# Designed miniproteins, single chains, part 36

Each design is a single chain, and the fold is of that chain. pLDDT is the mean over its residues in the fold that is shown.

## One batch from the design tools (miniprotein)

Design m1228
Fold by ESMFold2-Fast:
Structure m1228 (fold): chain A 65 residues (1-65)
Amino acid sequence: MMEEIAEAMFLMALGVSIATGESLEEAIELVEKVGEQALKNGVDRKFIEEVVKEVKKRLEEHHKA
């Protein structure tokens, strides 16, 4: 389920970035803020770190394509 959660976060961050005109760097900051909020809400640290890492990778790959 990590890949499905990472996909959902990637699409959400990308969608917000497109809708608001935010840069790739701002989309990455949004993902990091969501990760911090998840940690505050008691989500497992290792799990959320892997999800955030995967989403950041997908955002960077999308920008390079």
Scores: mean pLDDT 75

Design m1229
Fold by ESMFold2-Fast:
Structure m1229 (fold): chain A 83 residues (1-83)
Amino acid sequence: MEEQLQLAEAQVLGLVAGLRVREGSVSEEDAKKLLNDYIAKFGSLKEQARKAAEEAYKIALESREKALEYYRKLQQELAELES
């Protein structure tokens, strides 16, 4: 349960970071540093969280539309976990 929520948070952070880089509000280097700093706090899930965030970041950086679709699917998955 907690692990799934943490991985979902990593994915959301990856998406947000990628979208912010696309908007020009944050540099790619700064976004990657923020993600690395956050992921470092995940303990045993660190490796999985990094991979999840990196994949989400790539999707957001390449396509805003795909990022929004990915985010909607993630929201649905999180809602199912809460039920």
Scores: mean pLDDT 76

Design m1230
Fold by ESMFold2-Fast:
Order: sequence, then structure tokens, then C-alpha cells
Structure m1230 (fold): chain A 64 residues (1-64)
Amino acid sequence: MKKDEEDIERMKRFAEEMKNLDKLTPEQKKALIDEFVEYLKEKYGISDEEAEKIREAMLKHLEK
């Protein structure tokens, strides 16, 4: 299975977009965070509670 290549590409894409978050619209920021959190839930099996904590941390970091 070629899942490793897809996962690396997704991680690189998220990292690049995260560096440019200040230039994104509020809608784009929320969409990016939601996609990242859903990816973590699907691939790593994190709980809904942990996912929400990650989302909050990302949003608070962007406000600084």
C-alpha cells in the first residue's frame, strides 16, 4: 500500500499552509484546522476530546 506517500504529502501540505495561516481568511483557517483534526481522528484514532483540544490550541495560537 502507498499510504506512506499520501500521508507525507498531506503532512507537508498542512505544514506549509499552517505557516501561511495569517494570510488565510477565517473560513480557510477553520477549514484547514477541521481537515487536519479529522485527518488525525481517522489516521491516528485520537478521541473527540483530544481533537477539540487540538482545534482550540490551534485557534488560540493564530490569535497571537
Scores: mean pLDDT 71

Design m1231
Fold by ESMFold2-Fast:
Structure m1231 (fold): chain A 73 residues (1-73)
Amino acid sequence: AKLIAALAEELGIDPQELQELLENDKEKAIKIVADKLGVGEDIAELLLNGDENAGKALYDAGLIGEKTLNAIK
């Protein structure tokens, strides 16, 4: 919940729309997030699953902010 809300805010996507995509069309959600961040779909999927290592790598690269990273823990 917190991760999806923070990430959606950062990417300029409606949080409800991103949540619905994750529930109904996960592949499309992954592609949208990957495109918005400029990363591969594999990394976007790890981030959406709350992978801390993927989150830290994206934060260190300047692609996500502290709020999104902290939502992963």
Scores: mean pLDDT 83

Design m1232
Fold by ESMFold2-Fast:
Parts: sequence; structure tokens; C-alpha cells
Structure m1232 (fold): chain A 60 residues (1-60)
Amino acid sequence: MVPLDALKLLKTKLTAAEQQKIQSIANEVGLDGTKLKDALLDSGFSKEIADAASVLVSSL
């Protein structure tokens, strides 16, 4: 998945509160894409959302 497609997916499928929660988890795991994916799955987010967030973080 390209970062632009990942960003569009996250913006269309997530509420503002869910986006903020993902940002908080990303900051907690130190912007590590693999840890972010695992943490999001543990928090009940779908694999699609976890994969998209991981791609965006890995592109920073």
C-alpha cells in the first residue's frame, strides 16, 4: 500500500476520536510501524486499519 492510499483509507473509515487514539498509540510505541500494527490489533482495530497506519509511520 502506498502512503497516500493509506492516508485516504484512514481518513474515510475512522472517526476523529479513532484517529486521535491511533496517533496516541503511535507516539507511545515510538513511531515503530511493527509495534504500532501489533498495538492497534490488540486495541480492536481491523487488520486493514493497522496495516495502513503501519505504512504511514514507516514512511516518516
Scores: mean pLDDT 76

Design m1233
Fold by ESMFold2-Fast:
Structure m1233 (fold): chain A 83 residues (1-83)
Amino acid sequence: SMEEERQEIIDKALKVLKDPKASLEEIAEAVNDLIKAEPDEKTQEELIEILRKRGLSDEFIKKVADALVIKKSTGEFVEVKAP
């Protein structure tokens, strides 16, 4: 189902984000995959916490949060570029 496919994308992206060896490019790709998947509030909160723990800038985290809101509210995908 589309819901199962969506969850698989979310799980794969979170695995990349939790990998301490992931590059900034891989982090950006995983973030964009998550934004496209329109995750629930709990998954969004987990994403933001992972980015903070990785030491990414407040400016980058704000762009991610803004892109999540835009996608959920309008359906438009705004790509977040690597920091």
Scores: mean pLDDT 88

Design m1234
Fold by ESMFold2-Fast:
Structure m1234 (fold): chain A 97 residues (1-97)
Amino acid sequence: MRYRIRITIREEAVNPREQARRAVYTLNLVLHEAYRKAKELGLEIKVKEMSVYEDGRAELVLEVTGSREQAEEIGEAMRKKALDAGAAEVEVELEEL
């Protein structure tokens, strides 16, 4: 099956420039973790969308072909990485395509 994984991250800081900077940094860590986990599972991922907003929100959309359990593992790895990096809010959505 094909799955779409969407992660939305929100960072908080004293000013908008620092919020955007943190969002970019966290998004990069999350993307790297997604590739690491996909490699571990023997899967390929495709980055479909990557967005960073002035309010410290960042969004990453990936597509993967595999089992639901494998897609969930990638989503969980991304969520954990964002939280470990200090993200204020993290939301992960999984959609079957």
Scores: mean pLDDT 83

Design m1235
Fold by ESMFold2-Fast:
Structure m1235 (fold): chain A 70 residues (1-70)
Amino acid sequence: SKEEEQAIIDILNDLFDDLKKAIKTLSEEEKNKLIDEAIAQLNKLLEQYKDNPTVVAKIQEIIAELKALK
């Protein structure tokens, strides 16, 4: 449903905000490890939600922003 889609988008936004806060407290090495692990988990979610283009687009946006933080 659209309500379930919005709930997933909100969870993804909250996760990204928490990751950005965590990254600010870490060394460069720890930051890059956390980013790589987060990208790996997001790629698993891409497979899980592959038939939902709105969720896929949001996950891809977050992956791109995380890569830019390295």
Scores: mean pLDDT 86

Design m1236
Fold by ESMFold2-Fast:
Structure m1236 (fold): chain A 78 residues (1-78)
Amino acid sequence: DLEKKIEQVRKEIKELEEQIRQLRRAREDARRDPDPELGAHHVAVLDRAIRELEEELRRKKEELERLEEELKRRKEEE
């Protein structure tokens, strides 16, 4: 069922966006570390994690677009 797949992917997108927001907050906290070397290391680790989640988010958005296009085609085919 394409509609159930679309709803699942939308939920996954929302969860990924929420995780990215939480990591961005953690990154801001890491920037305020009194140890600049330790703070810079934590920022780098969080930047990498954010990049990985943003890449996954892009793939999920592409999947959603493809599923929505397929659903449109099936509705137009009668």
Scores: mean pLDDT 83

Design m1237
Fold by ESMFold2-Fast:
Structure m1237 (fold): chain A 77 residues (1-77)
Amino acid sequence: SAEELAKEAEELLKSMGYENVKAEPDGPNKVRVTFTPKSTSPAVIAGIELLLAAELPARVVSSEAEDGVVTLLLEAK
């Protein structure tokens, strides 16, 4: 479920040391995740997206970075 995916995504990112991690359902099959990594370079964001896709039963459908905040939209598999 989106609620379980949100919990798993938040716990995973917090375990990796990311700050201000918040994951919330965005409809029945999607989760919006926001956090503040120390770097918002395209390479760092791509690495995070690949890791989340490998560790979670989800795909990353969009990503954005603004003012040091990264927002990812995850879709449950």
Scores: mean pLDDT 84

Design m1238
Fold by ESMFold2-Fast:
Structure m1238 (fold): chain A 94 residues (1-94)
Amino acid sequence: SVSSLSKDEQLKLAKELEEKVKKAKEEEDYYTAGMSAFRLGEVYDALGDLDSARKYLELAIEYFEKAVERSTDPIDAGVAAVALAVTKVVLKKL
């Protein structure tokens, strides 16, 4: 669990995830960008930074919507759609 990490470990993980979001976006790998942004939202929630948590969950929603829209494989589209639905629920509970 992200909440079991120290604050320093959570901040290090946040920086690594921000870099993963940037690289995945540049590669147009929107599913990976969405997953990394979702995890970044969880890290900021664990840190008590609800504004950053909300920002990254909203970014994850945007990336998962693009992943669904651009998927040529129905299975990949379905996986991204489930991730999108889960992210919307998590954001509403913040």
Scores: mean pLDDT 90

Design m1239
Fold by ESMFold2-Fast:
Structure m1239 (fold): chain A 58 residues (1-58)
Amino acid sequence: GAAARAARRAENLATGTKRVELGKQGKDDVGKLAIEIGRELRKIGDEIQAELEARRAS
């Protein structure tokens, strides 16, 4: 799906900068944070959609 394509693009960008990140631990934290935010947004979206459907179905 669209989420998989977005993740692929983020991965390609992270890989491209690895050459200059060999001594920079903080850069790794940024990559992890981006992935975590993506997962959180998906959960929120799913929850909102389920809530809206439940309200309309009643």
Scores: mean pLDDT 65

Design m1240
Fold by ESMFold2-Fast:
Structure m1240 (fold): chain A 104 residues (1-104)
Amino acid sequence: SLAELARKEYESLLEQIEALLEELERLIAETRDPELKKELEELRRRLEELRKRIEELRKKFEEAVEKGDEKKVKELMRELILTGAEVTALEMLLWELKKELEKS
């Protein structure tokens, strides 16, 4: 079902953010460059905000499924796709910051 596929996607997205946050905490602890540390801390803040937003979207999705609100389910599925793109963008930013760290 579409609901089951969306649940798997929410789980996958949250697991991806968890992995990115773990990597960020490690890099922040290892970073000696104050400018780079500030950029890593800002990226961590953005990922934490995104995780919170995804958790809220998942809750709204489950409520819409329970109520049989097909229009709301479709809206929340579109929002899930857009949110997945944001996770990918933040992962790419982390990759760029990691490359900068390796040059130091």
Scores: mean pLDDT 86

Design m1241
Fold by ESMFold2-Fast:
Structure m1241 (fold): chain A 108 residues (1-108)
Amino acid sequence: GLHLALNEIERILLEERPLEESVEEISRVLGISKEEAIRLLLEAVELMLEAIRMLEEGKEPPSPLMALVVDRIKEILETLGWSLEELRERLEEIKRELEELLEELRKE
């Protein structure tokens, strides 16, 4: 689940994919609810934000998963020509939009 969510966050960043399309894709592929799909995307965003913090602080990744996420962040930065700050700001925006989608689903 989490690797699929990481791939979908990359598609949002690289292809300007709508968040709702990524939620629908994860829900469909994994056979889970939209709420669970949003939670997986939030987990992926949090891992990417942690990887950015580690890169900013010059820290070694503590796990193979975090090392993979750090390497993916480096590739995204190189592909987009963005700074760590620009990527962090966009990921924080995506996190906010996902949290808003989750709260709207809970109200319905």
Scores: mean pLDDT 85

Design m1242
Fold by ESMFold2-Fast:
Structure m1242 (fold): chain A 80 residues (1-80)
Amino acid sequence: MSKEELEREVNTALVIMQAALLKKYPEKATKEDVERLIKLAKESNTPEAIEALRDVAEAFRKAGNKELSDLVEKGIEELK
């Protein structure tokens, strides 16, 4: 595994882990948490990271947090 491949894998794992925490506690999430997640997803640049962002956006929407849901959706569009 190259250093570049390792960095991609690590960033993907961090996105999945952070997304899982935000999905578990969407009511405790902050705008800063979402911005950090989007930055990690951009550095990961994998389909798995994009899917994790979609799951987080849905979790925020179900929790009634439209502001954070819209912020995640904007981040997803920037990755396309």
Scores: mean pLDDT 82

Design m1243
Fold by ESMFold2-Fast:
Structure m1243 (fold): chain A 83 residues (1-83)
Amino acid sequence: SVQEEALNAALSVINNLSASDSLKEELKEALLNLYSLLKSNASPKEIAEASEKLSKLINQVPDEAEREALKQAVKKLSDAFSK
């Protein structure tokens, strides 16, 4: 599905980050949680809280270009559930 393709693209971006393995694992956990909530059509509050947690973790990525690439991949994932 388009949603699974977007998830796999975002996971691939995380795997290629110049970041610690611990941060990569936290990013993957937060991303998979967001994906699960979007797929189950969870409440706007739960989706917003998951998105905020993921955003805070993305801001810990040291490289600006890598942060932007990850933000764009996450946006594509969110957009895949809105269309």
Scores: mean pLDDT 88

Design m1244
Fold by ESMFold2-Fast:
Structure m1244 (fold): chain A 107 residues (1-107)
Amino acid sequence: SEIEELKEEIKKYEEELKKDPNNLLAKMGLYYLLGELYELLEDYEKAIEYYEKAIEYAKKLLEQDPDNEVARKLLAVSYRKLGEIYEKLKDYEKAKEYYEKAKELLA
């Protein structure tokens, strides 16, 4: 059910982006959900790629509006997710770097 729910939300964001291809908030949300989907499928390489794209769009939103709480929270969660994945991959140095970045945003 979690995979089915993620696929439905992903499709919704893809449809929104067909209407407004430059919607940075929708791109951030889409790539974050794709990261979650591939993490559940244990495709960690793709999960990393999509979380990194979500981070890219979250940063762009924060450059436009530093007070964007939605973008800041998603950036923090995406860093935490990358930390968790690198920990599973036993890349403890990268995991530590991403956990530190997430903590700085939530403080």
Scores: mean pLDDT 89

Design m1245
Fold by ESMFold2-Fast:
Structure m1245 (fold): chain A 81 residues (1-81)
Amino acid sequence: MKKKYREAFLKELAKEGGVPVSVIRDRIAQMAKLLPQALELAKKLGILPPDDELKADRAKYAAQVEQTFKEAYEKQLEEEK
């Protein structure tokens, strides 16, 4: 993920919540650490679809996340005009 898109998104969240960017960054990092553990648990419980379907869903989700960060960056550029 491009640093410029990430920073623009974090600034938007910090401004909305009235908290420092570091607090938002820590929350995102915590969630990222927990996600692999949740996926492993779901796999052990047999509730995950086959790996090929998961791969397709992950690609779609990654595209949506990239789009969201790109929109935040574009919004920042428009505000600078």
Scores: mean pLDDT 63

Design m1246
Fold by ESMFold2-Fast:
Order: sequence, then structure tokens, then C-alpha cells
Structure m1246 (fold): chain A 88 residues (1-88)
Amino acid sequence: TAPVPLTPEQRKRLEELEKKMAELDKQSDIARKNKDYETYLKIAEEKAQVLAEYRRILRPDLSDEEIQAMVEKGLEYVRKVLEEEKKL
């Protein structure tokens, strides 16, 4: 348990990020089903940014550099998955 509680503004932002993630997940599923990989990648980039903001709020112990490294690693994984799917 962290001694610093979340501010009302941070709590509201987390709720907004959770709603945005749910919307992006739905759009991502539709894009992938339609084989619209360009839209899927754009959505993946948006999801990565939402996760970065989420981590900044919940994990203030992490540096911006560490958060950006996680974002890049996630996006590399998405690109690899799409490359495999294109072979099918």
C-alpha cells in the first residue's frame, strides 16, 4: 500500500483511460477481423499510449524511459503478430 493516495483527478483519469481502452479493444477486434492491419496498428499505438498514461498514474516509481521501453516492446510484439497473420 502506497502512502500517497490517488487524487480525485487521477481517479477520474483512470476511469477515462479504462473506458478508452475498452473502446479501442472493440475497434481493434473489428479491424483485425476485417484484415485492416493499418487501422489495427494505429489502434495498437493508441492502446500503448493509454497503457503508458495508466502506468504513470499507478506506477510513479517508473521513469518515463522505462514506460517508453515497455510501449516500444509492446508495439514490436504487435508488429510480429501481424506479420505472422499475414502469412495465413
Scores: mean pLDDT 79

Design m1247
Fold by ESMFold2-Fast:
Structure m1247 (fold): chain A 66 residues (1-66)
Amino acid sequence: DEEIIEELMKETGLSREQAEEAVRRAKEGVDPTDIATRLYLTAGWSPEQASKLAALIERLKKEGRL
């Protein structure tokens, strides 16, 4: 999980706490778009940041890493 957390932080500019939340939600089976939207509502993210996060989570799931 640490490798994925670090990748999310590097690729999206997430804080560690936000990246940990995203990984936790993805493992709970939450849709990537819903994860990004929730973080957008709670952290004041731009739509570009939310879109980038959703795409990265989808990629990681496709690769079998989430």
Scores: mean pLDDT 76

Design m1248
Fold by ESMFold2-Fast:
Structure m1248 (fold): chain A 70 residues (1-70)
Amino acid sequence: SPLLDAGLRALEETAARVIPTLPPDQAARLREGLRALRETHETGSDEETRKALFDFSLTFHDILAEHLAA
């Protein structure tokens, strides 16, 4: 799906900018979450990828909310 591909691309680009600014533990967790999402996108259905993308976006938001509040 072009929409799913665009959404994943946007998250990958945002993560690439944010990861260098995070503490090592948060950076590692974000990288691992992104890896799992990429794997689901490559091996799963569009439906599974959409659900995984939603779950990852919540995790990503939590990390960013704490980081940006400082």
Scores: mean pLDDT 79

Design m1249
Fold by ESMFold2-Fast:
Structure m1249 (fold): chain A 80 residues (1-80)
Amino acid sequence: MSPGEQKALDALSEALAAARAEGADKAAKYTFQAISALMQGDYESAIKYTQQAIQAAKDAGADKAVAAAQKALQAIQDLK
């Protein structure tokens, strides 16, 4: 992976861990889908799933998952 892709993957992995720790199951599912898309080089789908993860985390009141997913979204967007 490029350094940017590794940073985005690390950020998504942190977001997944936060979502699981806070019981935000739907946010965890979308974050896992974002990781899968990123690993396939599908940055558009990775962005979409990360945005869905942020919304699901907000709906669940999972503040740490929201912050981690927002950081991951920025890292994926920086891959251009």
Scores: mean pLDDT 87

Design m1250
Fold by ESMFold2-Fast:
Structure m1250 (fold): chain A 74 residues (1-74)
Amino acid sequence: NDNIKQQLEEIKEKYKNVLSDDTINFIYNKLKNNEPLSPKEIQSLIPKEAWKDIYKLETDYYTQEGISIIKKVL
């Protein structure tokens, strides 16, 4: 999970004025437990400008498991 932590630190710095520590911790806890973020969770918790970075983060770690958010599920 070292790479997840590093990418989250980069996202936190980039969006420090719009992403709370609570939101970053929520994302970290879901990812370290191998739980994908749902589109609803991203849309409700994450500002639109950060969605691309969060989608990329999940894509990098969960695409091979078939649980990645890159797949649009209704």
Scores: mean pLDDT 68

Design m1251
Fold by ESMFold2-Fast:
Structure m1251 (fold): chain A 69 residues (1-69)
Amino acid sequence: SAKIERMLQDLRTLVEEVGGEFAAALAARELREAGAPDSLVDQLREALRKGDIETALRLAREALLAAGL
């Protein structure tokens, strides 16, 4: 969906601007508020911490879909 694509682009930009750990904290807050499973959010945080951006974007997409977006 267009909403998911915008959110994934925002996440990529956020990582570039503030780094993976801070981006992980902000993304985790938004995804939890949207109703994403904690397991997917935790996996996303770990991928961002490791700098694995492609895995992070895939996990973010899965989390957004699980939240009904």
Scores: mean pLDDT 82

Design m1252
Fold by ESMFold2-Fast:
Structure m1252 (fold): chain A 85 residues (1-85)
Amino acid sequence: TKLSPGEAIETANSTAKEIGENGATEELIEKLAEAIASHAKWLSKETGVSEEEIIKAIVDSLKESYGLDEETAKKIYEKALKYLE
């Protein structure tokens, strides 16, 4: 299922907050990765910045905002990249 740009960023923020507060599950990591990839695809089309650079910027921002650990952030990044294929 494809998310709208507004739904994608809202889902990314709410899911990252849940991971930061309650811990990471495989389902939450997958949900967050899909939301980030959906938003990155839209933003790349609008700005001309690569999808990979946008994904990295979003993951880094969510890590800072919600206190995600490095291992969780790396898993989210790797799964989001797979949604670009």
Scores: mean pLDDT 82

Design m1253
Fold by ESMFold2-Fast:
Parts: sequence; structure tokens; C-alpha cells
Structure m1253 (fold): chain A 71 residues (1-71)
Amino acid sequence: SQSDQLLLQGQRYLQQGNYQLAVQYYQQSLSLQPSSQGYRNLSLAYGHLGNSDLARYYGDLALQLSQQQGL
């Protein structure tokens, strides 16, 4: 899906150390389709940016969504 392609592009930016672009692509993906994977990826990107509050916030959202979906 378009959402999955945006997640993959965000992951490529994350691997390159371009954390701001990773955040932007993950946010675009999540705006199309909320997902536990998308929130987890966003949490990791914010962690790399040193924003521990946002990293935890999105990490908690990923966990909540994962538990609700039986993952």
C-alpha cells in the first residue's frame, strides 16, 4: 500500500541517519493508516533525535495498538 511504501522510505532515511526525514515519512504513513509498526518506527526516530518524551509517547501508542489488535 501507499502507507507501507512511506514506512519503507522512512526506514531507509532512518538507516542513513536522516532522522528528520524519517519522522516526516513515518508521520505521512500514519496519517494514511495508523499502525503499531508506524508508531514504533516514529518512536525510534524521535529517540535518535534525542526527544525522549516523544519517543516514549509514540512507543506507548505502538504498544497500546499492538495489544488492542492481539499482536
Scores: mean pLDDT 87

Design m1254
Fold by ESMFold2-Fast:
Structure m1254 (fold): chain A 72 residues (1-72)
Amino acid sequence: SIEEIREAIETAERDLEALLNSKTLSKEEKIAGLEYAIPVLEKLLEKAPEEVKPEIEELIERLKEAIKELKE
């Protein structure tokens, strides 16, 4: 359902925040985690109802930006 997808997005957003704020994960480990998550979210986007696609797209872009910032 849309509700379940939104809950999954909220969980993923919390997990992203926790990963980025981690003092124990290396930069390389953070990048690897984010790079692994992107294709999973892209697959979810392909199957998601149109109503929630923008929310998933925004999350994917946040992950891409985080990777870019970590690599700089």
Scores: mean pLDDT 83

Design m1255
Fold by ESMFold2-Fast:
Structure m1255 (fold): chain A 62 residues (1-62)
Amino acid sequence: SAMEQVKANMDAAKRAAEEGDLAKAQGYRSTALSQGALAGPEVQKVAEAGAKEVDDVIAKKQ
């Protein structure tokens, strides 16, 4: 499902961010946000929440 894909991509983005791979983290984050936007408002909210979590990990690692 779109929800499962968004969650999987955001989890991958967070792992990449923890590893210091900013390019990979941003790639997964952008993919999940695009999937959320296309899937509708419920999935988009989950994607946006996940993106904030990714951003928080990146900020702590800078």
Scores: mean pLDDT 85

Design m1256
Fold by ESMFold2-Fast:
Formats: structure tokens, C-alpha cells, sequence
Structure m1256 (fold): chain A 92 residues (1-92)
């Protein structure tokens, strides 16, 4: 269980970092917001009791970043949102 959850959470964290990197290249204004989403994911990993709420907030923020970003940022944000959805389900 812990190993599977850790693997999904690591994938989610990496995808959020990827979104921040895409933002840096295509719309730097969104980089800070994507990094803040990364902090929410890290907090959820450290505090499993709050993981569901933190991952839901992170997914919502990623969706908003995708709506405001370029197609490249949107694609990256959608991938990160899906990774967070999978990680969140393991805590429900």
C-alpha cells in the first residue's frame, strides 16, 4: 500500500514540476503558481490525513493554470491533474 501510494504521489509531484517547467518556457507568469501547486503536493505527501483536500486543491489550481496557459502548459497541467486524481483515490 505505502509503496504504491508513494509511487503515485512521486509521479504526481514530477508532473507538477513538468508543468512549472513548461510555464517557465511558455508563460513565466504561471511558473510561480505551478510551483505553489508543487508545495501542496509535497504537503499532502508529508501529511496523509490532509492528502485528499490538498490534492483536490492542487488539481483545481492546475486546471486554472491550464485554462490560462498555452496549449503546451494546458497539456502538461492536464497530465498533472490526472496523476493527482490517481494519487487522491488511494487516500479515499
Amino acid sequence: RDRRIASLETAAAISVIGTAFSAKLYNPELEKEALEVGKLVTQGIKDPEKAVELYEEAAERLREIGKRGTPEIEASARSAEESLRLARREHE
Scores: mean pLDDT 82

Design m1257
Fold by ESMFold2-Fast:
Structure m1257 (fold): chain A 84 residues (1-84)
Amino acid sequence: LSKASLEQIEEARRLAEAELPAALKDPEGTLQKLIKESKPLSKEFVKGLEEALKLLPQMDPEQVRLLLYNALSTYYLLKLMAKE
């Protein structure tokens, strides 16, 4: 967090919000895709996504929305930070 710029954080949130409606149509598929694409970015993030996928059937729609938003925003932040 201390090494991420405010512009990177803002862009990551914007990208997450733009993709959230599509992610909500397929929450399981979205998490599986993020797990695959995040393996070169962060092993800790991948572990968190794998745990979230196991809990998905127990979640309310609002919990699913918050999970997907947090997953997408974290994914995009990691991807933007990896660009330097």
Scores: mean pLDDT 82

Design m1258
Fold by ESMFold2-Fast:
Structure m1258 (fold): chain A 77 residues (1-77)
Amino acid sequence: MTREERVAALMERLRAHRDELTREELLTLLAAIEATREGKESVRVIAERLGVSPATVSRRLTRVARKLGLSRREILE
């Protein structure tokens, strides 16, 4: 699966589950998708972009993964 295919799949799941995500979870997922698109997928990079701690990003991504029916690694490797 290409990076572009992974981004497209995440965007489709985001659209399907949008109403299940909090604003903070949505913003964190969008930042993770953008980091994946750029090849800069790391919790630290996302945390810097959102102005939050890496621990906050990690917790939000774990909750998002559960809501989307994905493993944590399928959102951010």
Scores: mean pLDDT 80

Design m1259
Fold by ESMFold2-Fast:
Structure m1259 (fold): chain A 58 residues (1-58)
Amino acid sequence: MVPSEEAVQKAIEEHPELVQTLLAMQQQIEAGKPLSPEQIAEFKELLAKFLAELAKIE
């Protein structure tokens, strides 16, 4: 039992631009538009940073 929506909320509050960028990239993938190699690298960095914030809030 691990859904931490509160942790996600806190991460959004601390890094709103980071979360916005991640959501935009996810929407691009959902729309069937592939990410460029540079966008993939940025996505990995932003995702790792976001996950680190979630783990920190726990």
Scores: mean pLDDT 70

Design m1260
Fold by ESMFold2-Fast:
Structure m1260 (fold): chain A 83 residues (1-83)
Amino acid sequence: SEGYRYGYEGGRGAAEGVRAKRAGDATGYTGGVLLGIGNVLQGALLDGGRVAAEGAYEGGLAAGDEEGARLAREIGEGFEKAE
């Protein structure tokens, strides 16, 4: 679904943000997290927060960062709870 795809891209963004933070790049962290939040929100608006959260976790894992994947899933779960 498109909501899952947006969630997936959001998860990748969050994973990249967390990697930037570990490298000491606060700007990259902020940018990655904001892009992650925006993409997960779009996914949640399309197919619901659960679908977006599932996509976000898989996208973060595919990007190779489990901490970023968990962060992206939590963002999607937050949107699910707001529904």
Scores: mean pLDDT 80

Design m1261
Fold by ESMFold2-Fast:
Structure m1261 (fold): chain A 94 residues (1-94)
Amino acid sequence: SSEEEKAIGIAFLSDLQSIADLAAAGASREEILAEVEKLRAWLEENKDKLSEELYEKLMEAIDEITALIEAGASNEEIAARARELVRELNEFLL
């Protein structure tokens, strides 16, 4: 349902913001990556409740943050990009 899809989207953005806050607080690469992997697994479990377009957009955000972590980006860069993705995805969900 559209309401269920919206609720999942909001929960995703809340968790992505928490990842940004974790990075800003100086968490290790391993700690940040573990939270990103939890969010990925949660999103995969909810795939059948989302449109393909929304699922792909949310997964692209996860993949982008994962790529930054693997590239050795600073905690500040990870936090800034995660916050920007939250803003962009909020606009997409509206």
Scores: mean pLDDT 88

Design m1262
Fold by ESMFold2-Fast:
Structure m1262 (fold): chain A 99 residues (1-99)
Amino acid sequence: MAPFSEEEIEKTLEAIKKVEVYLGKDEEEVEKELEENREEIKKELAAQIEKVREFLKNSKDPDLQKAAELYLLLLEGKDIEKAIKLHDELTKKSEELRA
């Protein structure tokens, strides 16, 4: 089977979007960037694991830690149910934090 399905890629991209928006980037700008670079992002997902670990190392924010855990779970295809729950929690939090 392919390492990532379209649904898994969409969930990963949504997780990336939520983290970037939480970090203060404009949602529309992030969405455009992700769509323009979809194939490159898909190819470089393994490199994102290293970046996610850097976020965990440097961030003390529990929401960012949850986002990083969500990235790792989605990128590695592990515990999809937990990844979905973390995504839902981060989505709710992100919507509440819009300025």
Scores: mean pLDDT 61

